# Designs tried in a protein design run: designed miniproteins, single chains, continued (4). Part 32

Each design is a single chain, and the fold is of that chain. pLDDT is the mean over its residues in the fold that is shown.

## One batch from the design tools (miniprotein)

Design m13084
Fold by ESMFold2-Fast:
Structure m13084 (fold): chain A 55 residues (1-55)
Amino acid sequence: SSQTQQNIQQTQDAIDRLRQAYDKHKQQGNDDAAAQWQRQIDHLESLLQQLQQQS
């Protein structure tokens, strides 16, 4: 559906933005913050896989 395609794109965009934040925090030595960002990325990647199965 068009909604599923939109959700896939939005999820990919969110993952890209979180990866940028993760890289920034890792460069700053903020390991605890980086770990939280990684957990959010893992969650969205799981959601992305589910959405792709619905396409």
Scores: mean pLDDT 83

Design m13085
Fold by ESMFold2-Fast:
Structure m13085 (fold): chain A 70 residues (1-70)
Amino acid sequence: IKLSEEQKKKAIALVKEIGEKYGAYELAAKLQAAIESGDEEAITAAFKELRIAYPEAEEELFELGQILNS
């Protein structure tokens, strides 16, 4: 998936917010790195891992998914 620079910045900002709010620092950093690399498989894997580990972040992760798939 080719993300625009604007989409990438918004996605990374939201990932950092999720990491800080829920203490998901390791998984948030992993997802941020995947987004920065543009590796679709890595993004998908890291996103699912974060969603499974932190279901309380469901709303923020839903918004993130919209950014990544727009």
Scores: mean pLDDT 81

Design m13086
Fold by ESMFold2-Fast:
Structure m13086 (fold): chain A 57 residues (1-57)
Amino acid sequence: YKPKEIEPGSGESLLEALKDGEKNDKKAAAELAKKYLDTLDDVTKAIAEGFIKKVEE
């Protein structure tokens, strides 16, 4: 139980930004994900990679 692990700069915040970017600019959202891939935990990184692959098409 660590509610504080959910911070503004966390992977969850990044995923929220990706969802917003997909509505406005899918390529910008994919680039955001690529930029922060190395800073994400394994779970969030896998989600971000899936998003990038989806947008790459």
Scores: mean pLDDT 64

Design m13087
Fold by ESMFold2-Fast:
Structure m13087 (fold): chain A 87 residues (1-87)
Amino acid sequence: GEMEELRKEFEELSREIERLVTRLVVTQGRTDLAALTGKLLRRLEEALEKGDLETAKRLIQAMKEVKERLEAGDVDGATAVVREALA
């Protein structure tokens, strides 16, 4: 169903973001971004566990934007998206 599709997107996005963020921690010391993305991933996991479809969709959309910005080298923009999603 829709929630199962969101869980699959979560798993894929989590792996990609973890890879990108780990590289930025090693190359740029961005431990702040690692902490923030960790919080975002936990909130999304909680929303999926609770069956909160609206929150899960919103947080997955935020994760997609974070991934796109990180792939483009816009680390500060990605950080802003995570902070906005956590507010």
Scores: mean pLDDT 87

Design m13088
Fold by ESMFold2-Fast:
Structure m13088 (fold): chain A 78 residues (1-78)
Amino acid sequence: SLIEQSAAAEIAYVEAVRDELQKYDPELAARANALVAEIQKALEAGDRKSLAEKVMELGALMVGFTAKKYVDEKLKKQ
């Protein structure tokens, strides 16, 4: 389904940037890894509501991280 494909894509994205997250914000990296595990559990259980909620929560965390990284990089360049 589309929601399962979205979950798989989000997991793949987090895994791809894991090293960068760990170097920049280890606490956020740990939180993202925990959400990935919860999403995989929801996929195995067929829990569509939990799956959607966890995917949205992970997406919000990644947006916040990206915004913070952008601001920090601009401040360091100044």
Scores: mean pLDDT 80

Design m13089
Fold by ESMFold2-Fast:
Structure m13089 (fold): chain A 91 residues (1-91)
Amino acid sequence: MTMEELKELVIKAIEGDEEARKKLVEHYAEEIDKNLSGSGEPSEEQRADLALQLALKELAEEDPELAKEVVKAIAEKAGVDPSEALKSIEA
C-alpha cells in the first residue's frame, strides 16, 4: 500500500467508513495480533483503534507532510460532527 492510499483509508475510517476501518485492520492484521496476542481475543473496536494508531505512526515516520493532512482531517471531523456537539448542548 502506498502512503497516499494509507492516508485515504485513515481519513475515511475517521469519517466513520466501516469498509475503510476493515481494510486498515486487514492491512495491519499481523502487527495488531503481535500487539494484542497476550490479551485474549480483542474486540473489533480495539483492532480498529490499534490499526488507526499504527497507520498514523507509519504516515508520520514515512511522510510527515501527508500525516499533517490527516491530522487536519481529524480536527475537521471533530469540529464538523454535529451529533456529539448537539448532545453536549442543554436543550
Scores: mean pLDDT 68

Design m13090
Fold by ESMFold2-Fast:
Structure m13090 (fold): chain A 81 residues (1-81)
Amino acid sequence: SREEALRELLTRIDEAIAHVKAGDLEGAKQILREILEKYPDHPARPLLEAALQAIDEGKPRTEVILLLNGAKATLEAELAR
């Protein structure tokens, strides 16, 4: 269902955040790429693409986490409807 897909996306984003916090940027990138491949048209796509780009550009982990939390907020708003 759409709700199950949104909950899976939220769980996967939390896993990506955990990898970023642990310094495993390659693990975080892998999770983000898998999300973008499996769910190409989800509403948080621009924020996940921005997070992936921020990792590639060597942005601070705090900025990457901010983008990922923004993606979570977008999906949580969709789930609440």
Scores: mean pLDDT 86

Design m13091
Fold by ESMFold2-Fast:
Structure m13091 (fold): chain A 51 residues (1-51)
Amino acid sequence: DLKEAEEQLKTLQGQGRGFGPIAIGNNLKNSDPTATQKKIAELQKKVDELK
């Protein structure tokens, strides 16, 4: 679970900033932007707790 949470967090935050910010836009297009940001926050918190 920790590794999966870290991978998802990396994908949602790091991938867009490093390789393609447009990739984050595609996620938001199909998902509610509020829900996506909430998920990022949840994953960040979960990763911190599982460390």
Scores: mean pLDDT 59

Design m13092
Fold by ESMFold2-Fast:
Structure m13092 (fold): chain A 110 residues (1-110)
Amino acid sequence: SMIQELMLEVVRAIRALPHAHLVADDIDEAKYPGWRDYIPNPVSLSSIEERIRNGEIKSIEEFEELLNQLILQYTTLNPEDSEEFAQTLEIARRAYELVEEARRIVEELS
């Protein structure tokens, strides 16, 4: 569907951001030992992409909820004074701009 293609374009744009490697793949257990105590339901940009492709995520709203979960995950795992925390917030800022653009496209074509 057009919405699926649009969400996948947003994922591609997020992957192209500086430091996107921080959120792209499964949680690095070597970097975050004991992460399962903080994050019972982990997500990654790759797992979100797979759920879009298999038809589980059907709306921009559902997609945004999973992006919110992804950002919360990495702000929980990284200390507030860390470089990774600041980089996660910059990824969030850019991702939400892309989601808002996608929402406008859907609204204009609906």
Scores: mean pLDDT 89

Design m13093
Fold by ESMFold2-Fast:
Structure m13093 (fold): chain A 71 residues (1-71)
Amino acid sequence: STLTFSQLKSMLHFLGVKLSDAQLQKAFNKFDKDGDGKLTSSELKELEKAADKDGDGRLSLNELVAYFTSQ
């Protein structure tokens, strides 16, 4: 399965994370290695890895928000 930009944006907004399209697009493009506008399973794993700042194998909402807001 793949995740589109629109799906990621909707999911983050549903969780109360308000990001500009520019911030989210910049982060999305970093992981969208083939430029097709979709994240593959491998690209999603890289996103999870980048957002998990503690390296403890747990992805918190705070880590995800911090990652996207820093982009």
Scores: mean pLDDT 67

Design m13094
Fold by ESMFold2-Fast:
Structure m13094 (fold): chain A 56 residues (1-56)
Amino acid sequence: KEKKAAEAAKKEGATVSYDPETDSFIVTAPTREKAEKAAEAVEKATGMKAEAKVAP
């Protein structure tokens, strides 16, 4: 459900990528707060695990 993940992340100003090795999403945002909010939104939208990362 990559489209739902991408839309949920975009709403929080984040980007998302799917990691097939861990079967999870990686959510990246410029601040930790945005990344964590976006990861939570992705998990709620998709039912899959999402990991929050901050872009340097």
Scores: mean pLDDT 77

Design m13095
Fold by ESMFold2-Fast:
Structure m13095 (fold): chain A 85 residues (1-85)
Amino acid sequence: EEEAENLEDTARFGAYLAANVEKALALAEEVAKKYEAAGDAKGAEVARLTGEAYAELAALAAAGASAEELLELATEYAKKIAEIE
């Protein structure tokens, strides 16, 4: 019966991650559109990459990736963003 409680907590956490990914991607698109409207194409690209990074990191974490693997992916996105700015 302890296993049933653990399954409920796992499902709740999964739903939280999924909802946060959708919200992060929606926010990234909203911010990107605002930068595009202001004539800042680089700001728009950074906003979209930030959303993409969140989605990729969330998916990798859900797949059971190590902290080192998550840090490596985060570092790759940070480098891409730095090259734009």
Scores: mean pLDDT 73

Design m13096
Fold by ESMFold2-Fast:
Structure m13096 (fold): chain A 61 residues (1-61)
Amino acid sequence: SRLEELLEKAEEINPKAAEGLRKAENVKLDDTIVRVMKKELVEAGVPEELAEEILEELKKL
């Protein structure tokens, strides 16, 4: 899936950040949580564009 491809890219950059994102697949994400997660991912070294794509895919679940 598109989400899995994006998560694999995040895992190459920061395995702990990717693990947290995988756990978020079963959690309903509101806009506030999405903004906080994006900031944390960018601070963890994940490129902003990649972080946005991952969170958009997670929000669709």
Scores: mean pLDDT 79

Design m13097
Fold by ESMFold2-Fast:
Structure m13097 (fold): chain A 80 residues (1-80)
Amino acid sequence: MSYEEKLQKIIDEYQKFLGELLEKITDPEKKKKLAELHKEWVEKVNEIIEEGKKSGDWEKMLEKIEKEAEEAKKKAEEIA
């Protein structure tokens, strides 16, 4: 099992959660806020990945990304 595989699992779980939430929402303003939240999360995750590549600390990288995913899910539920 690679760190890349674990990372992809976290990303897939977050995207599935967000997709299911978007399916239930009919309000265009809420959909726009969720899209903005998703873009922000992707940007943060990419920054953490680049830092992890430079430091070689894959464990810390994964922990940070998991925390960002949980916070993003929480914010997404508040928007919904």
Scores: mean pLDDT 81

Design m13098
Fold by ESMFold2-Fast:
Structure m13098 (fold): chain A 58 residues (1-58)
Amino acid sequence: GKGTDLRKARQAKGLTQQQLSELTGVSVSYLSQIEQGKTEISAENFAKLLRALGLVPG
């Protein structure tokens, strides 16, 4: 799912949840819940995360 894919992409970049939080403005607790599949991510926050991970071209 999106959460597991997000966790894998973050780990592949060598980023902690704290570092990804600082790059995107998304809270560490919210990132943890998304990566665990406990909550849905908004399209806006998902776009921010993909951009920070280099997965969105522009």
Scores: mean pLDDT 78

Design m13099
Fold by ESMFold2-Fast:
Structure m13099 (fold): chain A 60 residues (1-60)
Amino acid sequence: SLEDLVKKLIEAMKKGNGKEVRQLVRELKPYSDEDIKSLVSEEEYIAIKLARRYFEEQEA
């Protein structure tokens, strides 16, 4: 589910696990930033948004 993916991403980011962050960002690709924003704090949302943009650019 989206909630499980977001929870795992936040945990991976807090642990500095870049490989896991990349994989979870890929799994979140079908979901909008707004869908994610509804499930997290403002600080967590900003961090997730930056991670998504960074890895999207690396894969483009």
Scores: mean pLDDT 80

Design m13100
Fold by ESMFold2-Fast:
Structure m13100 (fold): chain A 81 residues (1-81)
Amino acid sequence: APEKAIKDLREGLRFAREGEKLLKDPSKLTEGIGLRLRAIGLALQARIDSRDDEKSKKAAEKALENGGTPEGLEEALKELE
């Protein structure tokens, strides 16, 4: 079931949005990068939690391909919602 994958992508999107905001501030660059890496990790976790669900796998893989950006994670969630 994609329930775990959806939760992982939703959590990833929260980190991705905060990370993008911080990446625009040079004094918070390290924190912004850390949040983006967490978003990427959650997209990878979503790929794992997708198991045999092809739609969830493709959504998570697209989020990973887009590097844990808010746009990539929003697109992935639209595929699953």
Scores: mean pLDDT 84

Design m13101
Fold by ESMFold2-Fast:
Structure m13101 (fold): chain A 94 residues (1-94)
Amino acid sequence: SPLELLDEFEERLRARDYAGAARLLLEANRLLKKLIKDPEKLQRAHDLVERLAELLEQYRLADERGDREAAERARQEILELLRELKEIYKEVEA
């Protein structure tokens, strides 16, 4: 399930397994064309995955620097975009 991949991504994020989280985003992106036939929803989901990958890298770098404020901002944005991506997948599975 695509939702299971996103749930696993959240687990990897909490564990600070940034490499594992990045791999799950690539896997989610690979599945987009198989799951989403609506071109507008497909583009929106693709844009969300690309932004999540950018934020994941920002979160990793902030965490490595000990920049707690920057890390928390990146984490909050990641969780918001994950919620949006999960809603797209729920619409496709319904």
Scores: mean pLDDT 83

Design m13102
Fold by ESMFold2-Fast:
Structure m13102 (fold): chain A 93 residues (1-93)
Amino acid sequence: MTLEDLRKRIPEYVEEAKKQGFKPITKEEAAEMVKNAIEALRKAGASEETIAELEKNLGTAEGLYLAAVEMGRLAGDEETGELLGELYKKLYE
């Protein structure tokens, strides 16, 4: 229910952001987001292989997607992770 509500609201948030002069996610912001995901994944016992792949993609659209997918998998909802990753790619500079 909450995820469905969030999914339905994503277009509204994107349109409101565009109306207010939306600024894309910068490489610096993307790197910070991926680093935060790496920290959470390390605490959850993710493999060093997974961490290494994310570290190679700091500050990239691919890194944002991979981080969202892995965080979704950790939460038991990889589908939502993939959806958020696709959204982040569209918002990336």
Scores: mean pLDDT 74

Design m13103
Fold by ESMFold2-Fast:
Structure m13103 (fold): chain A 72 residues (1-72)
Amino acid sequence: MEEERRRAVEEARRYLEKALAAGLSEETASAFTAWELASQGWSPEEVREALEEAGARPTPQAIATAERVYAK
């Protein structure tokens, strides 16, 4: 549980760094990171926690993206 959460946070941080380095806004970077994590099977709550611990604001758009991807 704790180790899986730590891994999710590290992955979120890497995706955010890559998206920001590519010139995406913080809002778009958060949504992209949420999409990646949810597509790997992370729940919307886990995605929210990972984004917060990675230093990003979990925007309503990012959480909605995670919910949509996770439900599929």
Scores: mean pLDDT 78

Design m13104
Fold by ESMFold2-Fast:
Structure m13104 (fold): chain A 96 residues (1-96)
Amino acid sequence: SALELGEKGFEILKEKGIKSPEELDKLAPELEPEEVRAAAIAMTAMGIDLAALSFYEKYKEKLSPELQALEDAAVEEIKKRFKELGLSEEEIEKML
């Protein structure tokens, strides 16, 4: 599934120390085609997560406190995933 391929890609990003699309581009010639595809899917999914996070931070004041609490929990899970990739809190904030 796309989710399974994304998780495999995330493991490749962690193992190879790839933290950005630019780093993936530089290492792509050293990887197998299937590894590049999986890593690209993971990187794309993380980019979508960052876009969602940025949108939430911009408009969260318009949400009820109950919805804000649910979204804050989702935000923390996204941040945990980026930290597992080896990004610092400061690096994650710069990507938003």
Scores: mean pLDDT 76

Design m13105
Fold by ESMFold2-Fast:
Structure m13105 (fold): chain A 99 residues (1-99)
Amino acid sequence: VEDPLTLLKRALEETAALARALGAEPTAAGLEEQLGLVDDLQNGKISSDEYRARSDALLAEERERARAAGLEAQNRQLASVYTGRAIRRIGDAIEEELK
């Protein structure tokens, strides 16, 4: 007889710890806030409607962070391409001076 909510809390704690270990501190903080909301709901400190609203807000924040991370990865790829192009141009200029 395992309490499903105990399993959920354990999963959230483990996922938050993993996110923190990977340096994803905002994601870890969001997961820890989600864990706090589950505890508040269980203890009757917040209503089901408040839990849903706050949970939806946290999911929206995570989706926006994922979108921003995608843009950062794209910007890193562009920077790599431009750096490679600059190195090639410098190399070509050196080769021309050596002629």
Scores: mean pLDDT 69

Design m13106
Fold by ESMFold2-Fast:
Structure m13106 (fold): chain A 94 residues (1-94)
Amino acid sequence: SAEELLEEARRRAEEVVADPSPETLRRAALWFVEQALANRDNPLLQTLFIAMAHEFQELLRLSETLSPEELAARTREVAEILYRRIDEVAAQLA
């Protein structure tokens, strides 16, 4: 199920890129916090999910000051970094 969790993590990040709204960012951040707590016995997954939660929380904070266009651009940049992190963790767990 680690593979399925990483696939869901990617889908959650893609959802945020498609709709970089405060609601979607908040929903993603909460999901990653919940998965970090659920996967405490797997340090690689826990560390990844904590990092992803933090990044979406930061984007949510920035949503108060950035224009919609600037938020969308920043969200895409952050998502590309997170996709690489997901791929790195997937390779280590294979």
Scores: mean pLDDT 88

Design m13107
Fold by ESMFold2-Fast:
Parts: sequence; C-alpha cells; structure tokens
Structure m13107 (fold): chain A 77 residues (1-77)
Amino acid sequence: MEKEAQALRDLGLAFRMGGITGKTGVRAAYQLAKWYGYEELAERAQKMLGMSIDEMREEAEKLGEELEKKAKELEEK
C-alpha cells in the first residue's frame, strides 16, 4: 500500500511536470509508468506525445492532479 502510494505520487508529479515542460515531462512520466508496471498510464503518456503541445500539457496536468489525489487517499488508509 505504501509502495503504491509512492508510485502514484511519483507518477503524478511526473505528469504535472508534463503540464509545465511538455514533451520532457511526459516522456519522463512514460518511462516511470513502465518502470512501475502501470501499463495504462504508459499508454496514456504515449497518446499524449502524439497530441499538440497545448493539448498534451493540459491532459498531463489533469492526470497528474488525479494521481496525486489518489496517492493521498492511499496514504490516509
């Protein structure tokens, strides 16, 4: 449970960095999702890399916020 919360926190931060840095942050999130074995998140990051820069940043920020909230919920249990 603690390891899952940490993975989601790390992934949330990486995707939120995609909202700021664009491709750099999204590529980092893709590699991190693969490292943790989160296939669905890796696929979402791959899809984002095919979007326009503005769409990619918006989607990355939203996903990052969702993952950070999920990590906090797991840590509170």
Scores: mean pLDDT 81

Design m13108
Fold by ESMFold2-Fast:
Structure m13108 (fold): chain A 94 residues (1-94)
Amino acid sequence: DELKKLLEELLSKLNLPEEVIKEKLKEIAEILKKHYPFLEEEKTAEDILLKFLEHIKKELGMETAKRILENIIKWIEEHPNEKVTEEDLVKILS
């Protein structure tokens, strides 16, 4: 629930159209599903992202999961007109 609350707070602070935010989350979710097949069970991009972050929390801890979420949101804010690539996601996750 902490990661879901943080996601909602960070998304609400983004000064971008809702359609742009949804498209970026969808692009990130599609890349994540290619590398983490267990995410295919989720239906929405937000649920895919949250399930991925819960996995990171379990394996690497809450602070790492929060940092990755913050990096994802920062990428969306800085690159609203650019399609997310696998190389971009590797940088976000590092």
Scores: mean pLDDT 83

Design m13109
Fold by ESMFold2-Fast:
Structure m13109 (fold): chain A 75 residues (1-75)
Amino acid sequence: SLAEVEKRIREMLEKTKETLETLKDPNKQELLAGSTLGMVEIYMTAANVPEAERDKLLAELEKELQKLLAEQKAK
């Protein structure tokens, strides 16, 4: 279901956030964020999430990841 997809994305985002806090290299932080986006895109495609919903969820995830990266750069 879409609710299970959203739950899985939130779980992946939380794990990425935890890992980002252990990294001090901005290049490694950006690589982790990009890898998270790629894994979520593959997951949603494999789960047959409709294109419009995939685009919305990916845009929301990208926004959250950019926010996390900005918070790390401010430290």
Scores: mean pLDDT 84

Design m13110
Fold by ESMFold2-Fast:
Structure m13110 (fold): chain A 67 residues (1-67)
Amino acid sequence: RSFVVRVSAAGILASGVLFQAKLQQNQQAIEQGDQLRDQILDAARADDEARIEALTDQLNRLDQQLS
């Protein structure tokens, strides 16, 4: 419910948590980019232009986060 962390201990803990969060964020972005590319190909084969547009937009946003 409520954990109180002191300033000195909080500094070390926060460092580890932030590092892990950043690593996971990058991994998730890469994985989502791969899935979006696969979905764009499927949409192209189905001739679904609206879906291609939406998926391409999402892929571009993820690519910007990775770069």
Scores: mean pLDDT 66

Design m13111
Fold by ESMFold2-Fast:
Structure m13111 (fold): chain A 67 residues (1-67)
Amino acid sequence: PSFELDERQRAILERAGLDPEDFSVEELTLIEIRAAIGLWEKYGRLPTDEEFDEAAVAEARALAAKR
């Protein structure tokens, strides 16, 4: 498995105002899973890339605020 965030994952954290170096791949996987679940519960359909990225940014901010 990759131990480093990909460019899209880094962009999500940067858009959230967070430092990608402060997050693990496992933490970002959890952020992405939470975003996907929330979007599925809200819309009941496959989200667009933009909807997913915005939801992931919100989940990243929520995770950071809880730290």
Scores: mean pLDDT 77

Design m13112
Fold by ESMFold2-Fast:
Structure m13112 (fold): chain A 60 residues (1-60)
Amino acid sequence: MYVQALYSEKAEGSEFKAGEVFKVLDTNTEKGGVWRGQSLVTGEIMLFDINKVKPVPASE
């Protein structure tokens, strides 16, 4: 499953731009409403808010 960020983040260890696509790796994190995904641009693992991402119609 892939999601596209609708927002930008500049925190240490979680820097990404709106429009960046993540491959979802984990939907059961310690923080409610937060998923773990891998950026298709940088390859980095990032945490993102599930209410601020849009599903991308790409192959899972």
Scores: mean pLDDT 74

Design m13113
Fold by ESMFold2-Fast:
Structure m13113 (fold): chain A 103 residues (1-103)
Amino acid sequence: MRTVKAGERFTSTTQLDTPVTAEDLRKLARAIANGLADALEGLQSYRVVEEKVTENEVELVLEFTFADGSTARVRIRVKAEEDANGTTLTVEVEFLTDARLRA
């Protein structure tokens, strides 16, 4: 088990040779949300509190409810920046509250 503290951010950047659509970004954000749900210890349910979709960015704020009745919030941001050399995909996960990860 690992405890994540409020304000911890995890960022990854990937270079792609193809453009990415807003639908691709939404699917990726949802996949990350499901992965986080599977990684959280004692999770009962989660919901999307906020969703912001633009042409090149998707931001989700999730609220997780645990079996003990406590809650945690996480922000997921997925951004695509296209240039002449391809697409830079940036994924950011920020814990807005303390959470426990299943080890």
Scores: mean pLDDT 79

Design m13114
Fold by ESMFold2-Fast:
Structure m13114 (fold): chain A 70 residues (1-70)
Amino acid sequence: EEKYREAAELAAKAQAHLQAGDRKKADEYGAKAIQVYLGKKLPYEEAVKIWEKNRKTLGASLAAAALAEA
């Protein structure tokens, strides 16, 4: 599904920015990944909180999906 692939790409970008020390961009891309995955009607601030709280689990799942597409 295009929506799932888009969310996985955004989550990968969020993790790359986080590893580079850019928390603000990491949260921005992470929030966008959550909004795409759950629906774009979700407010940005709530999406950021969901990403931060579930980052390890969600990030691992989406990273595994991105790797499976390689």
Scores: mean pLDDT 69

Design m13115
Fold by ESMFold2-Fast:
Structure m13115 (fold): chain A 67 residues (1-67)
Amino acid sequence: GEGREIYEKEKKLMEEQAKKYGLPPHEAPTPNEEVREIAREIGEKLREIGDLIDRALAEGKPAPPLR
């Protein structure tokens, strides 16, 4: 599963950094396909918010706070 593959890559990166600093690794369950689909939809909406912030900054206006 693509989501699991991405999660494992991110997890390994964070584990290596945690080991370097002596911190515990990030503990989160591997997402299943259903959770990944929901996360993807949320990610799309967050990306739209990011685009709005980038546009506001380009226009010289302060970005609205996330609520």
Scores: mean pLDDT 64

Design m13116
Fold by ESMFold2-Fast:
Structure m13116 (fold): chain A 65 residues (1-65)
Amino acid sequence: VLEVGEAGGRAGKDGQTGYEAAMAGIEKERAAVEQLGLHGMIFAGADGGTGRGIGIGLYEARLAS
């Protein structure tokens, strides 16, 4: 029995390869920002407000506790 999810996953394999290459670069820059957590947290948290800074805001709360 074939599932829609399975067909989509296989068909997207080639697309994922290109996306993964781009994401690898972005994730590398993200790691550099995380290494300097202070700058990354202030930048992402202060810029954007309630919506965009949710993930980073949670990190700040964790560090504070």
Scores: mean pLDDT 47

Design m13117
Fold by ESMFold2-Fast:
Structure m13117 (fold): chain A 54 residues (1-54)
Amino acid sequence: LTEEQRAAIEREYEAYRAELEKKYAGASPRTQAIVDTAAALYRIGLELDAELAA
Protein backbone atom coordinates (compact mmCIF):
# COMPACT_ATOMS: atom_id res chain seq x y z
CA LEU A 1 0.00 0.00 0.00
CA THR A 2 1.18 3.52 -0.77
CA GLU A 3 1.30 6.17 1.96
CA GLU A 4 -1.58 7.96 0.18
CA GLN A 5 -3.71 4.79 0.26
CA ARG A 6 -2.95 4.33 3.97
CA ALA A 7 -3.96 7.94 4.67
CA ALA A 8 -7.21 7.45 2.73
CA ILE A 9 -7.96 4.25 4.68
CA GLU A 10 -7.36 6.05 7.99
CA ARG A 11 -9.70 8.90 7.01
CA GLU A 12 -12.47 6.52 5.92
CA TYR A 13 -11.99 4.40 9.05
CA GLU A 14 -12.20 7.48 11.29
CA ALA A 15 -15.41 8.60 9.53
CA TYR A 16 -16.90 5.12 9.98
CA ARG A 17 -15.88 5.08 13.67
CA ALA A 18 -17.53 8.50 14.17
CA GLU A 19 -20.78 7.23 12.61
CA LEU A 20 -20.75 4.15 14.85
CA GLU A 21 -20.09 6.29 17.94
CA LYS A 22 -23.03 8.53 16.99
CA LYS A 23 -25.43 5.62 16.35
CA TYR A 24 -24.43 3.60 19.41
CA ALA A 25 -23.87 6.39 21.93
CA GLY A 26 -24.85 5.07 25.36
CA ALA A 27 -25.01 1.45 24.17
CA SER A 28 -24.34 -1.39 26.63
CA PRO A 29 -20.73 -2.62 27.08
CA ARG A 30 -21.65 -5.82 25.20
CA THR A 31 -23.04 -3.89 22.22
CA GLN A 32 -20.05 -1.52 22.25
CA ALA A 33 -17.66 -4.51 22.12
CA ILE A 34 -19.50 -5.85 19.05
CA VAL A 35 -19.39 -2.39 17.43
CA ASP A 36 -15.63 -2.12 18.10
CA THR A 37 -15.10 -5.56 16.53
CA ALA A 38 -17.12 -4.55 13.45
CA ALA A 39 -15.05 -1.35 13.10
CA ALA A 40 -11.79 -3.35 13.25
CA LEU A 41 -13.05 -5.75 10.55
CA TYR A 42 -14.12 -2.79 8.39
CA ARG A 43 -10.59 -1.36 8.51
CA ILE A 44 -9.12 -4.76 7.51
CA GLY A 45 -11.58 -4.81 4.59
CA LEU A 46 -10.45 -1.34 3.47
CA GLU A 47 -6.80 -2.45 3.53
CA LEU A 48 -7.59 -5.61 1.55
CA ASP A 49 -9.58 -3.68 -1.08
CA ALA A 50 -6.70 -1.19 -1.48
CA GLU A 51 -4.18 -4.03 -1.97
CA LEU A 52 -6.43 -5.72 -4.56
CA ALA A 53 -6.82 -2.39 -6.40
CA ALA A 54 -3.05 -1.97 -6.59
Scores: mean pLDDT 79

Design m13118
Fold by ESMFold2-Fast:
Parts: C-alpha cells; structure tokens; sequence
Structure m13118 (fold): chain A 70 residues (1-70)
C-alpha cells in the first residue's frame, strides 16, 4: 500500500469532497506536460528546453482548470 508520507501530505490534508478537484488538476497538469514533452522531442529540442516547456504547459493547464472550477 502507498504510504501517505513523502509528498502525499497535501492530498491527505484535502477533504474527500475536494480530492476529485485536486485529481482533475493533477491529471490536467500531467497530460499537458506529457504533450509538451512529446512535441519538444518531435521538434528535436534539447532536454532542458523540453523540461522547461513541460513545466510551463503544466502550470498553464492548472491555471485553466482552476479558472473553470471558480
């Protein structure tokens, strides 16, 4: 079983009713990051640039989901 210690504390502090919203945010961030990484690799970009674009895409996706939930 997964232990709640070691980076899961933020999720464990969120009420069950809000866990679905957090899951949607995390899923959107991961999907955006993956797409950005695949596009960067397809363009032959350096690893550092691919990682930066993935981080920016994830941040943007989180902001968009939060805007929809507000």
Amino acid sequence: SHMIFGGHAPLDEIPPERQAEVREIVDAANEAALKAMQEGEKQGLPTDEIHQRAAEAARKAVAEVRARLA
Scores: mean pLDDT 73

Design m13119
Fold by ESMFold2-Fast:
Structure m13119 (fold): chain A 68 residues (1-68)
Amino acid sequence: SAALRELLERKLAEFEEAAKGKSRDEQLALLQATVADFVAEARALGFSREEIKAAAMELAKRAQDLME
């Protein structure tokens, strides 16, 4: 799951940069889009539903922490 970790870290970094200077509502919309893109890419790479769910939850939590 090193590749899944790398995908998560990349999506988190993209979110952090894109979220700068945006309102909370804009950041929430961006968070939803970022998680959806992560799930789609991880599925295309052949990761299991269980691995994708766990990683998506971590991505969402860490992205929300960046909004506070």
Scores: mean pLDDT 87

Design m13120
Fold by ESMFold2-Fast:
Structure m13120 (fold): chain A 67 residues (1-67)
Amino acid sequence: GAKSAKAGADAGKAGEAAAASAGGYQMRLVTPNPEGAAYGLKAAEAGKAGDAAKASEYSQKMADRAG
């Protein structure tokens, strides 16, 4: 939603920073899931845009593809 755009954007950035700091999680792409990766990028973009609902939807799609 358009509400609390700053909070949504901050959450998305915090997630990006946490993932970057963790390092190993991104390096762990042992099972290539191009569709999952695409949804992960969409989730990150939605988070940066402050759309927490869309970020959550894309994160679910990514998880579904990851299996």
Scores: mean pLDDT 60

